# Designed miniproteins, single chains, continued (4): the designs that were tried, part 113

Each design is a single chain, and the fold is of that chain. pLDDT is the mean over its residues in the fold that is shown.

## One batch from the design tools (miniprotein)

Design m15919
Fold by ESMFold2-Fast:
Structure m15919 (fold): chain A 79 residues (1-79)
Amino acid sequence: MSKEELRERAEELLERGERDFKEGRALLAAGGDPLRATGLVLRGIGDHLEAVLLAKKVGEEAEEEAIRRAEEAGVDLSG
């Protein structure tokens, strides 16, 4: 993949991960379906982790941006 393709894929993952993580957390806070909400949260975490790994292949600035966006979304990438 080109660096442009890696950037586009990382951006797609960050956007999806942000949406899913927010939706999952909102469902948990509202007392919704805990299995569905947990699945959304886990997918959001996984998407952010994959985005950081792809961004690392692009460069340090892209990796730092992806980590910053994960932190802003409230995603803990340490586990």
Scores: mean pLDDT 81

Design m15920
Fold by ESMFold2-Fast:
Structure m15920 (fold): chain A 84 residues (1-84)
Amino acid sequence: VLEEALKLAEQRTRRLGRGELTAHDVARIAGEVARREGLDPEEAERIALELAEERMKKTGRLVLTASEAAEIAARAVEETRRRQ
C-alpha cells in the first residue's frame, strides 16, 4: 500500500512538473490505491483530504512532499479498510 502510494505520488509530481503535491493530489492518489485494493475510493479520498489539510496546518506549508503524500494516502486507505 505505502509502496504503491509512493509510486503514484512520484508519477504525479513528474506529470505536474513540480516536486510538491496539494491536498487534492493526495486525495486522488488515495482514491486510486483504494480502487486497486477493492475499497471505496470516495471514502479514501475524503479521509486523505482531511489528513492532508491537517498536515499542512501543522507544518504551515500549503503543499506536501511526495513522501508525505504517500504516507497520508496509505493511512487513508488503511482507515477505509478498517471501516468496512
Scores: mean pLDDT 79

Design m15921
Fold by ESMFold2-Fast:
Structure m15921 (fold): chain A 81 residues (1-81)
Amino acid sequence: SAKQQAALALLAEAAARARAAGDEGLATVIESIIRQSRDASDEQALSALELAASVMEGRAARDPRLRPLADWFRAQVARVR
């Protein structure tokens, strides 16, 4: 679906940004979410976005350098809904 494609593209962008910010662990977690979501329904794709947003929020709480990434991703998730 268009929502599934948008969700997967957004997750891929988030993984790339996490890696660019130096958080390879976060990038790997997001890439795992992408693999689990390739055959997802629209509801499952939205759940995958919420899971990724939660992971990013937890990391941003410990590393302020990730706050812009977490905030950007939350805003993008709101637009896909």
Scores: mean pLDDT 84

Design m15922
Fold by ESMFold2-Fast:
Structure m15922 (fold): chain A 87 residues (1-87)
Amino acid sequence: TEAELEAAREEALRAAREAGRRAGLGKFHSDTSEARAEYLLAQARVDALIAEMRALDPARGEEHAAEVRAAFERAAQETLEEAQRAA
């Protein structure tokens, strides 16, 4: 349903922002096993939600996947800028 697709989109956007933040932080520090595992779990969550959106509506799910990817990139960039300000 439209409501299920919208709920999956909102959750995917939330998950993408968290994964992006972890990716931004990880670029400037040595990966620990724990940090890498947490990042991979966050990315897997995003991938699962994108798959759910595609299963609900292949065309609109794909459009929302692009929005989710943009949210990930924005969170990574914001985290990078914060790290640069703190340097």
Scores: mean pLDDT 77

Design m15923
Fold by ESMFold2-Fast:
Structure m15923 (fold): chain A 82 residues (1-82)
Amino acid sequence: GGKLKFLETMLKKVEELDPEKLLSADELAEIAHEAALESGASDEDAADVGGRLGKELKLKADDKVTAKEVIEALKKLIEEEK
């Protein structure tokens, strides 16, 4: 479905980054927005995935996470969506 393609597209984008790169919530939202546009995900599907990713990362508004942590979280969400 659209959620799986969106997650896989976002994973591909994050895998292009240095694994030690620190990503803010705003930078993750930008990557998610680009991935949603490329995958054709609905706003509802993008919001659901964004909420699940934030929960998995335990991300607060001022937190930063490494690209590696985002990759691990996305891989987990992809397996849950299969």
Scores: mean pLDDT 79

Design m15924
Fold by ESMFold2-Fast:
Structure m15924 (fold): chain A 68 residues (1-68)
Amino acid sequence: MSMDVTIVVTSEEEAKAAARALMDSFGVTDPREKEAAEAALVAIYEDILARGGGKKVTLSFTFVTEKA
C-alpha cells in the first residue's frame, strides 16, 4: 500500500504541527521521537527559507508498506 501526504507550511508552528500529525498517523507515542521529528521539520523549513526567497514550504511524502 502507498500513502501520499502533502503538507504546506508557512511558519515554524505549522511545521511542528505537521510533524506531530505525521507521528500520530504512524502510531508513534514516544515523546522524544515526536520532539525529534518537530525539530527536524523546523530545521528543514528554516534551511529551505534560507536557501530560497520563498515564504512557503511544500512537503510531499510517499510511504510504501509491504506485507511480509
Scores: mean pLDDT 70

Design m15925
Fold by ESMFold2-Fast:
Structure m15925 (fold): chain A 98 residues (1-98)
Amino acid sequence: SPRTEAVRQLVIAQMHLIAASASAMLWERNPDDQSSRDAASHSISTTIKILKDLQKKYPDDAELLAAVKKLAEKLVKLIEEHPELVSEEQKKEAKEIL
């Protein structure tokens, strides 16, 4: 089912957001740890891409879009706490999902 795949993608986005938060905390503790910084940035980028793709593919699924918005709220908060991990374009894209 397309909706089963959408729910799977939402779970993957949530796991990337959790990974981004963990990697951001590791980088904050060790500012020279470029691998943690890169991991956090990559997971943020992947989360943005998945959430945008879900909005585009399922514009009329109110329940799915509400879950996407809730995840985007958590993503924006993470970006505001760690502004150096993302570009201004990525900040804009995350806010546009809200």
Scores: mean pLDDT 89

Design m15926
Fold by ESMFold2-Fast:
Structure m15926 (fold): chain A 77 residues (1-77)
Amino acid sequence: SQADADAAVAGARASIEELEKLVELYKKGQISKEDAEKRANILLQAAYIYATAARFFGREDEADELLKKVKEIEKKL
């Protein structure tokens, strides 16, 4: 449904935003490497689940863009 697709995209975007904030905190030394890695693993899993759900609900182009962004952020962690 459109509501399920919209929720999946929103969930992926929220997870990506939190990952970007986490990368910034880590670069500024405001969070330990261990804590950053633990939080990143949870957020990465959430982002992948939501992006995959968005693809399943027919939002393939948006899902591909979201997954590309997740992979870019993952390389910085």
Scores: mean pLDDT 86

Design m15927
Fold by ESMFold2-Fast:
Structure m15927 (fold): chain A 78 residues (1-78)
Amino acid sequence: SVRDELVRELVHFTKALLDGDIEKAKEEGDRLAEVAKSAPPEYRAGVAQALRDIALYFRDQGDEEMAKVAEEAAEKVA
């Protein structure tokens, strides 16, 4: 389902951020945004909020670059 694809891409994106791989995170974020185009608004809103929460985590850790990648992904998904 589109929901299952959204969750899978969100996991791939988050793993790339945790691995510190900025370029892979951006690539996975673009894939996540593409899948989100086919998703109902409520699923997009939920994923966008999860991405904003991830951005807050990285900002709290002092990782502004990773926080920005997550924030940009949230904006593209919403």
Scores: mean pLDDT 87

Design m15928
Fold by ESMFold2-Fast:
Structure m15928 (fold): chain A 85 residues (1-85)
Amino acid sequence: MPSILELLDQFEDALLNKDLETARKIGEQILELVEKEKDEQKLLEAAGRVVDIYFRMLRLNVDSEVLSLTEEFRLKTLEAIDKSL
């Protein structure tokens, strides 16, 4: 099974390609894995990567739809990580 970090790389690629359907599906898979993850270090690494993806989308001045999806994913994922810690 792909790791959370591998799925985050795929999520970022989908955002850059403006494939919002694929990005949403990968995002849902990431959230499910985060809720099941017990390794605090892996959760903290995932949190940092999620924040990095969001700031990259801001720097690239991506379309508002891509940025909105990234923001929603960031908020939900960070809340799930905080709840798992």
Scores: mean pLDDT 86

Design m15929
Fold by ESMFold2-Fast:
Structure m15929 (fold): chain A 89 residues (1-89)
Amino acid sequence: ELPATDKPVKYKVIIENLPKDVSIGDVIEAASKYAPVAAAKEILDENGNPTGKFELYFDSEEDAKKAAEAIKEWLKSRGYNPKITIKKL
């Protein structure tokens, strides 16, 4: 299910293997410094617990790539090794 947005979304950045203390707000802040984030979603388990997986939505491939790189560098600077995947919707 796609999150509600006021703009068309064409690309998704999937971020995995994040520590459970990283919030969706932190991820949006890191990405939005370099590219406009159309929507964001935290993936929770069946009990509503954090899985360390997030999805960010973008209207262009260029914005998705910029956000993915920004998040990757931000998390590496904090000592984390994220798995980041870009998908066309």
Scores: mean pLDDT 78

Design m15930
Fold by ESMFold2-Fast:
Structure m15930 (fold): chain A 85 residues (1-85)
Amino acid sequence: EEVKKLIQEILDALSEILRDPEANLEEGAKRIYQLLDKIEALDPSRRELVEKIKQLIDEALASTDPKEQGKLISEIARLLRELRR
């Protein structure tokens, strides 16, 4: 149940990023990292998926191309939905 609550909080943070990526991406990414660390601590079996999501966040933060950032954010959303299952 705790993992599901953390995943919902991550999805809420991702929704804020999607609403205004230029204003919210950096702070939202930091929040998502903290929540992902908590999920990994509670369920170590999700470690590889958590690491993949973190890599995509790093790529999104490093990208200067809005189109590339959009694709990376979409992939992050897809993997977060997999975490919920």
Scores: mean pLDDT 78

Design m15931
Fold by ESMFold2-Fast:
Structure m15931 (fold): chain A 85 residues (1-85)
Amino acid sequence: MKVPTDSVSEMESFIDSQLSKVDISEEKKERLKKVALLALLGYSQKEIGIILGISPSTVSRYLKELEKLLGVDLRKISKEMRKLR
C-alpha cells in the first residue's frame, strides 16, 4: 500500500489540529496521532499493533475514536490517497 509522504504530512497536521480541540491527555493525543499516521500509510490494524507494541483491539479502539473525532474514515482516506499515485 503506497501513500505519498507529503499527503501524510498534511493529514498529520489536520489530525493534530483536530486533536488539539479535544479535551484529552497529551499522551493519548500522541498515541492517537501515531495510530492515525500508520493507518493513513495503509497499515492494517494488526500491523499497527505490531509496530507500536500494542494489542490489535487497542488499535481498533483508537481508530474508532479517531473516526468519531475527525468525522472521517481514515482507512477510506488512505485508499483515496493511494489512487492519487
Scores: mean pLDDT 72

Design m15932
Fold by ESMFold2-Fast:
Structure m15932 (fold): chain A 77 residues (1-77)
Amino acid sequence: MEKEKEKLLEEVEKIAEEIKKLMIEEAGVSEEVAEEAKQTLLDDFKKLLEEGKLELAKEALKLLREKLEAFKKKIAE
């Protein structure tokens, strides 16, 4: 169980980092604002894992991937 939580956290951390990079490089968001957005995503996800809501965590991870793709499309316009 702990190993599964670790795997999910690693995946969401990678996505959050990609979102942060994209916000800074493409959208011109400040590094401070992008870092706050990343930390908020990670904190919310950690709460799901701590509560043992693995199915919700997996669903949230899929939603984050959707949002990342949406961010890329919106920035590209």
Scores: mean pLDDT 78

Design m15933
Fold by ESMFold2-Fast:
Structure m15933 (fold): chain A 82 residues (1-82)
Amino acid sequence: IEAYILYKQKKYDEALELLDKRIERDPNDAFAHFLRGLALAEQKKYKDALKDLEEALKIAKETNETMAKVIEEKIKEVKEKL
């Protein structure tokens, strides 16, 4: 996934542009919401990050329990920064 590669390279603005397009095409993409939340958290936009992480968790709880647990831990980390 191109957005994840940009995220790992710390190119957060470019990653966010790709993730916005991906979410526009598929609003129920849990991984895209999760990765957008992670990129926003790296930019210290914790309130925006939390919104995306909570949406990712809502989607993941129905389909991927392992991903849901990872998202729950990340939500706890972001809340501690608020």
Scores: mean pLDDT 85

Design m15934
Fold by ESMFold2-Fast:
Structure m15934 (fold): chain A 99 residues (1-99)
Amino acid sequence: STRIEPSSDKPFEKELTKMAENNASREELVDYIIKVLKLDEEKAKKLRESDLFALAAIYSLINDKPLPWDLVERLLEAMKAGKEEEARALLDEIHAHLK
């Protein structure tokens, strides 16, 4: 079997970590995520306009997991409505999906 090049178990984790260490702007992080995930324009707009979606997408890439779009949308709505208990439950569920 061909030996795979020695890199991190999660290739996006290294890139995102470097960007964070260099204090990359929100726009740079979001642009990178959109390119990497090959997002449709509608989904790309969600990342550009919502820090919550951008952060969730960063964690999804770091952990090499799919972004739970529905859960993040529900969390954003709960936060906007001031439903702190619902927001906490949704955040825990998102965290479990990204582990």
Scores: mean pLDDT 74

Design m15935
Fold by ESMFold2-Fast:
Structure m15935 (fold): chain A 74 residues (1-74)
Amino acid sequence: SKLDEVLKELDEMVEELKRIAKEGSLEEFLAKENELLRTFLQRARTLSEEDRKKLEEHFAEKAREVGKIFKESL
């Protein structure tokens, strides 16, 4: 489905962001986070209200995972 394609795309970007959180600079992290946020917003606009809510819930969960890794890297 369209939602599944969007979730997969965002998951791949989240995995890269997690890698940068462990191995990269703060500047690289912020740049990738901005790219992820822009992609999220662009894709959300193409989804139904129901699928957008599912996307938002998924994104919130992934944001928590990234935040945990980043804190552990400080």
Scores: mean pLDDT 85

Design m15936
Fold by ESMFold2-Fast:
Structure m15936 (fold): chain A 82 residues (1-82)
Amino acid sequence: KKEKIRELVRKLVTAVRNGDFDAAREAAKELRKYLVDLGLSEEEATAIVNGLLAEAFRLYKEGKSPEEIEEELVKRIEDFIK
């Protein structure tokens, strides 16, 4: 589970860093689908992914490394699904 979350988060962080809106949209869609597959509602998954996207932009603007952003977003997802 954690490896799949990290992979999807990495795709999202990479897209945000590159300013690639199409890749960011696709990564967000994959992450939402994965969270729904874990038993979350579409509304819950959407709220989480929107929060993660906002946090990724914030941390990127603050000069955090991709690895730091990835780890922070992974922790947020894990805390939610526990």
Scores: mean pLDDT 81

Design m15937
Fold by ESMFold2-Fast:
Structure m15937 (fold): chain A 91 residues (1-91)
Amino acid sequence: SIDELVEQANTAILSGNFDAAEAAAQQLEELGKQAEASGDTDTAIDAYEQAAKLYRTLANNGHPDKNRILKKAVDADVQAGLLLLKRAVMS
């Protein structure tokens, strides 16, 4: 679940395992893509927003490739934003 991936990523950050935390954030992006493809817009938005938040947390907690990680956060925010606009038009 999204919550389990977020917990996994936060635990990895606390232990200094940035690779595991980034992998969990990437799994959230994949969940977002799968939810989007299945028409589950709300789950897709949540997954992309949580991925973006985790990428920002990684960048702020000393990930050595800060610029690349921040670009991933921006990309996830853009995906969530596009889906929020789609949901607003449909509601």
Scores: mean pLDDT 86

Design m15938
Fold by ESMFold2-Fast:
Structure m15938 (fold): chain A 92 residues (1-92)
Amino acid sequence: AAEDAVGRILQAAGRALREAFEEVKKEYPGVLRIELDVTVDPAAGEVRLEVRVYFAPDTPESERQRALNKVREAIDKAVREAAAEAGLPYEL
């Protein structure tokens, strides 16, 4: 069911967010918070993902970019896999 598919995608995104935060926090201690906005439209067959990472003020820009890319990659993979299992195309 479309409702079940949306729930599975959101659950996968939430779990991936938690796991990604734990992982990047080990490598980039400047990471303070991660926020995720997920838009799922089962009728259109689309999933859209926006990731925001909050850093300590003294965190270098290069470190911010690396941490953001790592978080985005982990969440993208999890959401893409969940969307594929639900039979939905995934767009980022």
Scores: mean pLDDT 75

Design m15939
Fold by ESMFold2-Fast:
Structure m15939 (fold): chain A 55 residues (1-55)
Amino acid sequence: SSMSQQQLAELERRLSQEIERVMREGDERGWSPDELSERVQRVVDEYTRQVEAVR
């Protein structure tokens, strides 16, 4: 009840878009699973900070 469902939905939407973008770039370039995982984790960490700022 302390967080706006709409704010969370927007953050989740942007997170999903950024992950999809990283996945496409990784597939196109043929990145290793480790490289892909590191890039995805960086995106997740950034959005986690945004979620923490909203709570």
Scores: mean pLDDT 80

Design m15940
Fold by ESMFold2-Fast:
Structure m15940 (fold): chain A 93 residues (1-93)
Amino acid sequence: AGTPTVTVKIEKLKNGDYKVTATATDSNGNVVQVTLIVKPEDKSASATKTNSKSGITVTLTVEYDEEKNEYIATATATDSQGNTSSATKTVKV
């Protein structure tokens, strides 16, 4: 009955890598989460995960912008009815 929500978190690790976590929640409280670890030399990384019980899916894409020296993380949540939401987070390297 509602649109899913999605959040993105970016954490810098002690080794200089970035941990990016996307969490999607549907209107019934079902959750799916995906995590990527990225380095500044990586151009892109992506992961998708579906909660098989509820059908809520999260897709996380992380891209490195060489001109701005930033990571751009975009997450999209899609529920079993095809409702979508997205969130974007950036971190300066």
Scores: mean pLDDT 83

Design m15941
Fold by ESMFold2-Fast:
Structure m15941 (fold): chain A 62 residues (1-62)
Amino acid sequence: SPEEIAELRDRVAALEEGIATMRAFLAAHPDLPPETRAYLEAQIGAMEAAVADLRAEIEKLE
């Protein structure tokens, strides 16, 4: 439905905003402990995978 597609697109937009914010944080903090950086980079990767999955779901509904 158009409403379901709109909700999924809103979720993608929210995740992409989160990814951009986290990438900006990493760029602003080059002195982070390696384990903290690795954790945040893993979080970004998980969010990017979630975006890809949601986009694939949207394409199936269109």
Scores: mean pLDDT 89

Design m15942
Fold by ESMFold2-Fast:
Structure m15942 (fold): chain A 90 residues (1-90)
Amino acid sequence: AELSREEQIEEMKKLEEEIYKKLLEKYKEDEEKREVLEKIREMQLKAEEGKVTDEEEAEMEKFAEENREIIEELEKEKLELAEKLRKEKA
């Protein structure tokens, strides 16, 4: 059966938390990647709340340009982990 809206939100939040936990553990000794992970999470939460200002958007763009390679690597890993976790729970 299709999950309710509330159940879908809860499932997505749990999945996101599991992904970030695994990535933080993987990069526990890599301060640079941990900092990027934490910044991306902060930006994502603000975007979900619709509270991103023009100044924050500009800061995010600059941060993304400066950390492009790390962000791309982390995004690929997040997608891979998300697919793996979704298949495991199916």
Scores: mean pLDDT 75

Design m15943
Fold by ESMFold2-Fast:
Structure m15943 (fold): chain A 75 residues (1-75)
Amino acid sequence: MEAEKLVEEAREAAKRLVEIARRTLDPETARRVEEIARRIVDLAEQLARATDPKEKERLRREIASLAREAGRLIA
């Protein structure tokens, strides 16, 4: 249930990023944001399935890094 919510939240965030990018950015930059959004969802699914604490920490940091990159592109 917790893992399912994490993935659902990531998918909603990714959907909003793609929507903003398609509306406000040039096609090349929008495509980059879409790829980052897709990777965030993939990493969230990996985090939901991960059992190793060190791997969970690495995945959380990578997701945060990608979220900041996407934020910079849409700013």
Scores: mean pLDDT 80

Design m15944
Fold by ESMFold2-Fast:
Structure m15944 (fold): chain A 100 residues (1-100)
Amino acid sequence: DDLKEALELLEKSIEAAKELLKSLKEGKIDKKIASKLLTLASEAYPLIYDIDPELAEEIAKKVAELNEAITNNDIEKAIKSLEELLHLLERAKQKVKEKL
């Protein structure tokens, strides 16, 4: 159950992250998509931590960097942080899949 829940939350996080990245590349900060991504990542955190605590901490750090960039209306920094976060979320998804 926890692995399946982690996979679902990660897939939703990746989808939200890709949608936010598209918006940011168009010069727009979609705060609704950003809030959705932050909520999903927060819900996934304890499940990822049980699998790989170092990866969970790296994801949490990038989520914090992304949130700071969005709060400061720094689109360039938000894009960079989000691209790095996407790579970490894809790695977490792969680790969850390997345990299923």
Scores: mean pLDDT 89

Design m15945
Fold by ESMFold2-Fast:
Structure m15945 (fold): chain A 90 residues (1-90)
Amino acid sequence: MNELAKRGAETIEAGGAKADEVLSGEELAEKAGRGGRIRARENGNDEQGAEIASAYARQQALKGVERLREEGRGDVATAAEAAEAASKSV
């Protein structure tokens, strides 16, 4: 897994996803947003920085799910699958 995919998966997992948990795109986006906010705050970012990180993480998760849908893999994925799919679009 490349560094972007690894970081994305870790962000979704920080938001409460289990590594092997199969989630819908909306659930992945929600957890990614939560994880992005948590990680930004742990790194000393203020509320504005945390909000930006949350929005970015949510968008990346949705991008990954859309990529998986385009590849015929359906509407559910693990954190790692969604993050890897998103990284292929960067």
Scores: mean pLDDT 80

Design m15946
Fold by ESMFold2-Fast:
Structure m15946 (fold): chain A 80 residues (1-80)
Amino acid sequence: MKIDPLKPIVLTEDGTYEFTVKSTDGYVMVGGAGLTIPVRVPVDNGEHKVTLVVKNGQVSVYIDGKLVFTRPNTGPIQIG
């Protein structure tokens, strides 16, 4: 599956999904899954690995292997 990190990501199947995002401002923004305000994850500028784990109706978001959050899989995830 090709994931565009600039578009909302809808995950309907259990599994692990990996892609790369590029930071230019010292942060990766993680939004969606019922968040009213996106989480701002501090990172070095350049490319960073994003891992999305869907299991038991929940989505877990990892940046460079570090857990950002786990939430119910109720809507699109936005990474940027």
Scores: mean pLDDT 72

Design m15947
Fold by ESMFold2-Fast:
Structure m15947 (fold): chain A 94 residues (1-94)
Amino acid sequence: SAALEEIERLLEEMRRLAEEHQAPEEVREVIEKTERLVRENRDDPLFAALVLAIGAHEVAEMLRESDPELARRFAEIARRAVGIAARLHRERLA
């Protein structure tokens, strides 16, 4: 699935950003839980995209005051995940 490939790339981007910027353990825990839930739900790409969006948004909020630039990057991942979910939702309605 093209959507699942996009979701996996966004998960890899989240993990990479956390490693490069030495994100706190609680941020890494949110990313790990998001990754697990996405991979457990690969048969429902819309739900997987929503899980990714929620996880990325949660990380962005956690970092907003301590690292605003990193928070903006996770917020961008969340927006891209919402875009995937919106596209998949429209396809289901057709």
Scores: mean pLDDT 88

Design m15948
Fold by ESMFold2-Fast:
Structure m15948 (fold): chain A 100 residues (1-100)
Amino acid sequence: SLNTPVELSDEQREEIERLVREAIRLIREALEQARAAGDDLSAADLEVELRWLENAEPPKNLAEAIAFLLHLIGAGFVAPEPLSERLAEIATRLAKILTE
């Protein structure tokens, strides 16, 4: 129900952890590219998303996993191509896991 945390299965948590690790790698790459391009605004936004993802504990329930999804979407909006497309693919896969 909406007022009860929906727990993720072990399989969902393992898959999400794999996707988050790949997303962190891509966001680090995007951050370095934004910095090299002198895109200070995108670099600042990517640094905020990266810091949140690196400091967050793995999600245990649906609400926590949705927070990860929103941060991945945020990073994807500011990341340079083709990293933005790859981050969007990870966000899409995460969203699919949450509907399983």
Scores: mean pLDDT 86

Design m15949
Fold by ESMFold2-Fast:
Structure m15949 (fold): chain A 90 residues (1-90)
Amino acid sequence: SDRLVQRMQVMRDMAIDIGAPQDIIDAINAAIRNRPTASQVSTIRRNISRYILQQTADRYGDSSPISDTAINSTAASIDRQADFAIAAAQ
């Protein structure tokens, strides 16, 4: 779906902006080249969310485990940001 490609492109830009590891960026680029599925979008969104939360924990010296609730909340925020960016790019 062209919409899933647009979503992956927005998530790639977000990943670059936050300084995500190259393996996440490479996974996004591979998904774009091979027509991404909704499942791949979900997996990459979860991986970006985990990275953001881990960077925050590391910055504050917090060794508490990252919860699935926190990952899901962050993923939902990424999804809303992507929807806004896609709509604005009309």
Scores: mean pLDDT 84

Design m15950
Fold by ESMFold2-Fast:
Structure m15950 (fold): chain A 101 residues (1-101)
Amino acid sequence: MFLILELARRVLIMKRKGYSKEEREAWRADVLARFAHESPEAQAVLERIFDLLEKGDIEGLEALIRELTHNTKLADEVIKEIREMFEYYKENPNWKPPKLP
């Protein structure tokens, strides 16, 4: 589940820095390529996570997290962290994060 938080942080940072949709899609493709040795099911989950993060669908992310884990407390913690990240970037319009690797 920490992977979802890391992906959420990076997508929000890219949107915050004004990365184009094409640049974000290129990064997404690179991440998926790094996981090419994983199962097709795991790759499909990563693609769903990217789609939900790109459109900012917190409710869809909550549903997916609950599908992936039966631990309600863990799901609630991850969703809370994602919501806090969205709020942080909204409240700090002049914050310029470091370049992503």
Scores: mean pLDDT 71

Design m15951
Fold by ESMFold2-Fast:
Structure m15951 (fold): chain A 64 residues (1-64)
Amino acid sequence: MELPVAEAKEETTLASSPLYTLKPGEKVIVLKEYSDGTAEVESLATGVRGLAGIDKLEKVGTVE
């Protein structure tokens, strides 16, 4: 199944354990989008998963 890939538009802290801050231009896989405007994401650089605001992300492609 293809999953969306997005880049952070700005510095944003994931609601995760441990907490992780995405840097501008850092890529994440979007695992699930929620109706409240948040998304569960996974950092491609570190593998950290957490919740991010979808408005802080720009979709740039997909991965399988």
Scores: mean pLDDT 77

Design m15952
Fold by ESMFold2-Fast:
Structure m15952 (fold): chain A 64 residues (1-64)
Amino acid sequence: NLELRRQASELSKRAKEENKHLVDQHGVVWYEVDNPKGDIVVNEDVGKEILRLKRLGIDPAELP
């Protein structure tokens, strides 16, 4: 779980940085849509962990 949180945080930060322009224009819609083109979710287990954390009110991008 802790390892998945780190992977989710790292993927979230990288994808958010790469898609900063998309986030500025549309908000965080791209992250929650799970777009296979360049979403932060590249693995279902990691993606489910990201969604779980967000449902609990935790933003993975804020994790260390």
Scores: mean pLDDT 51

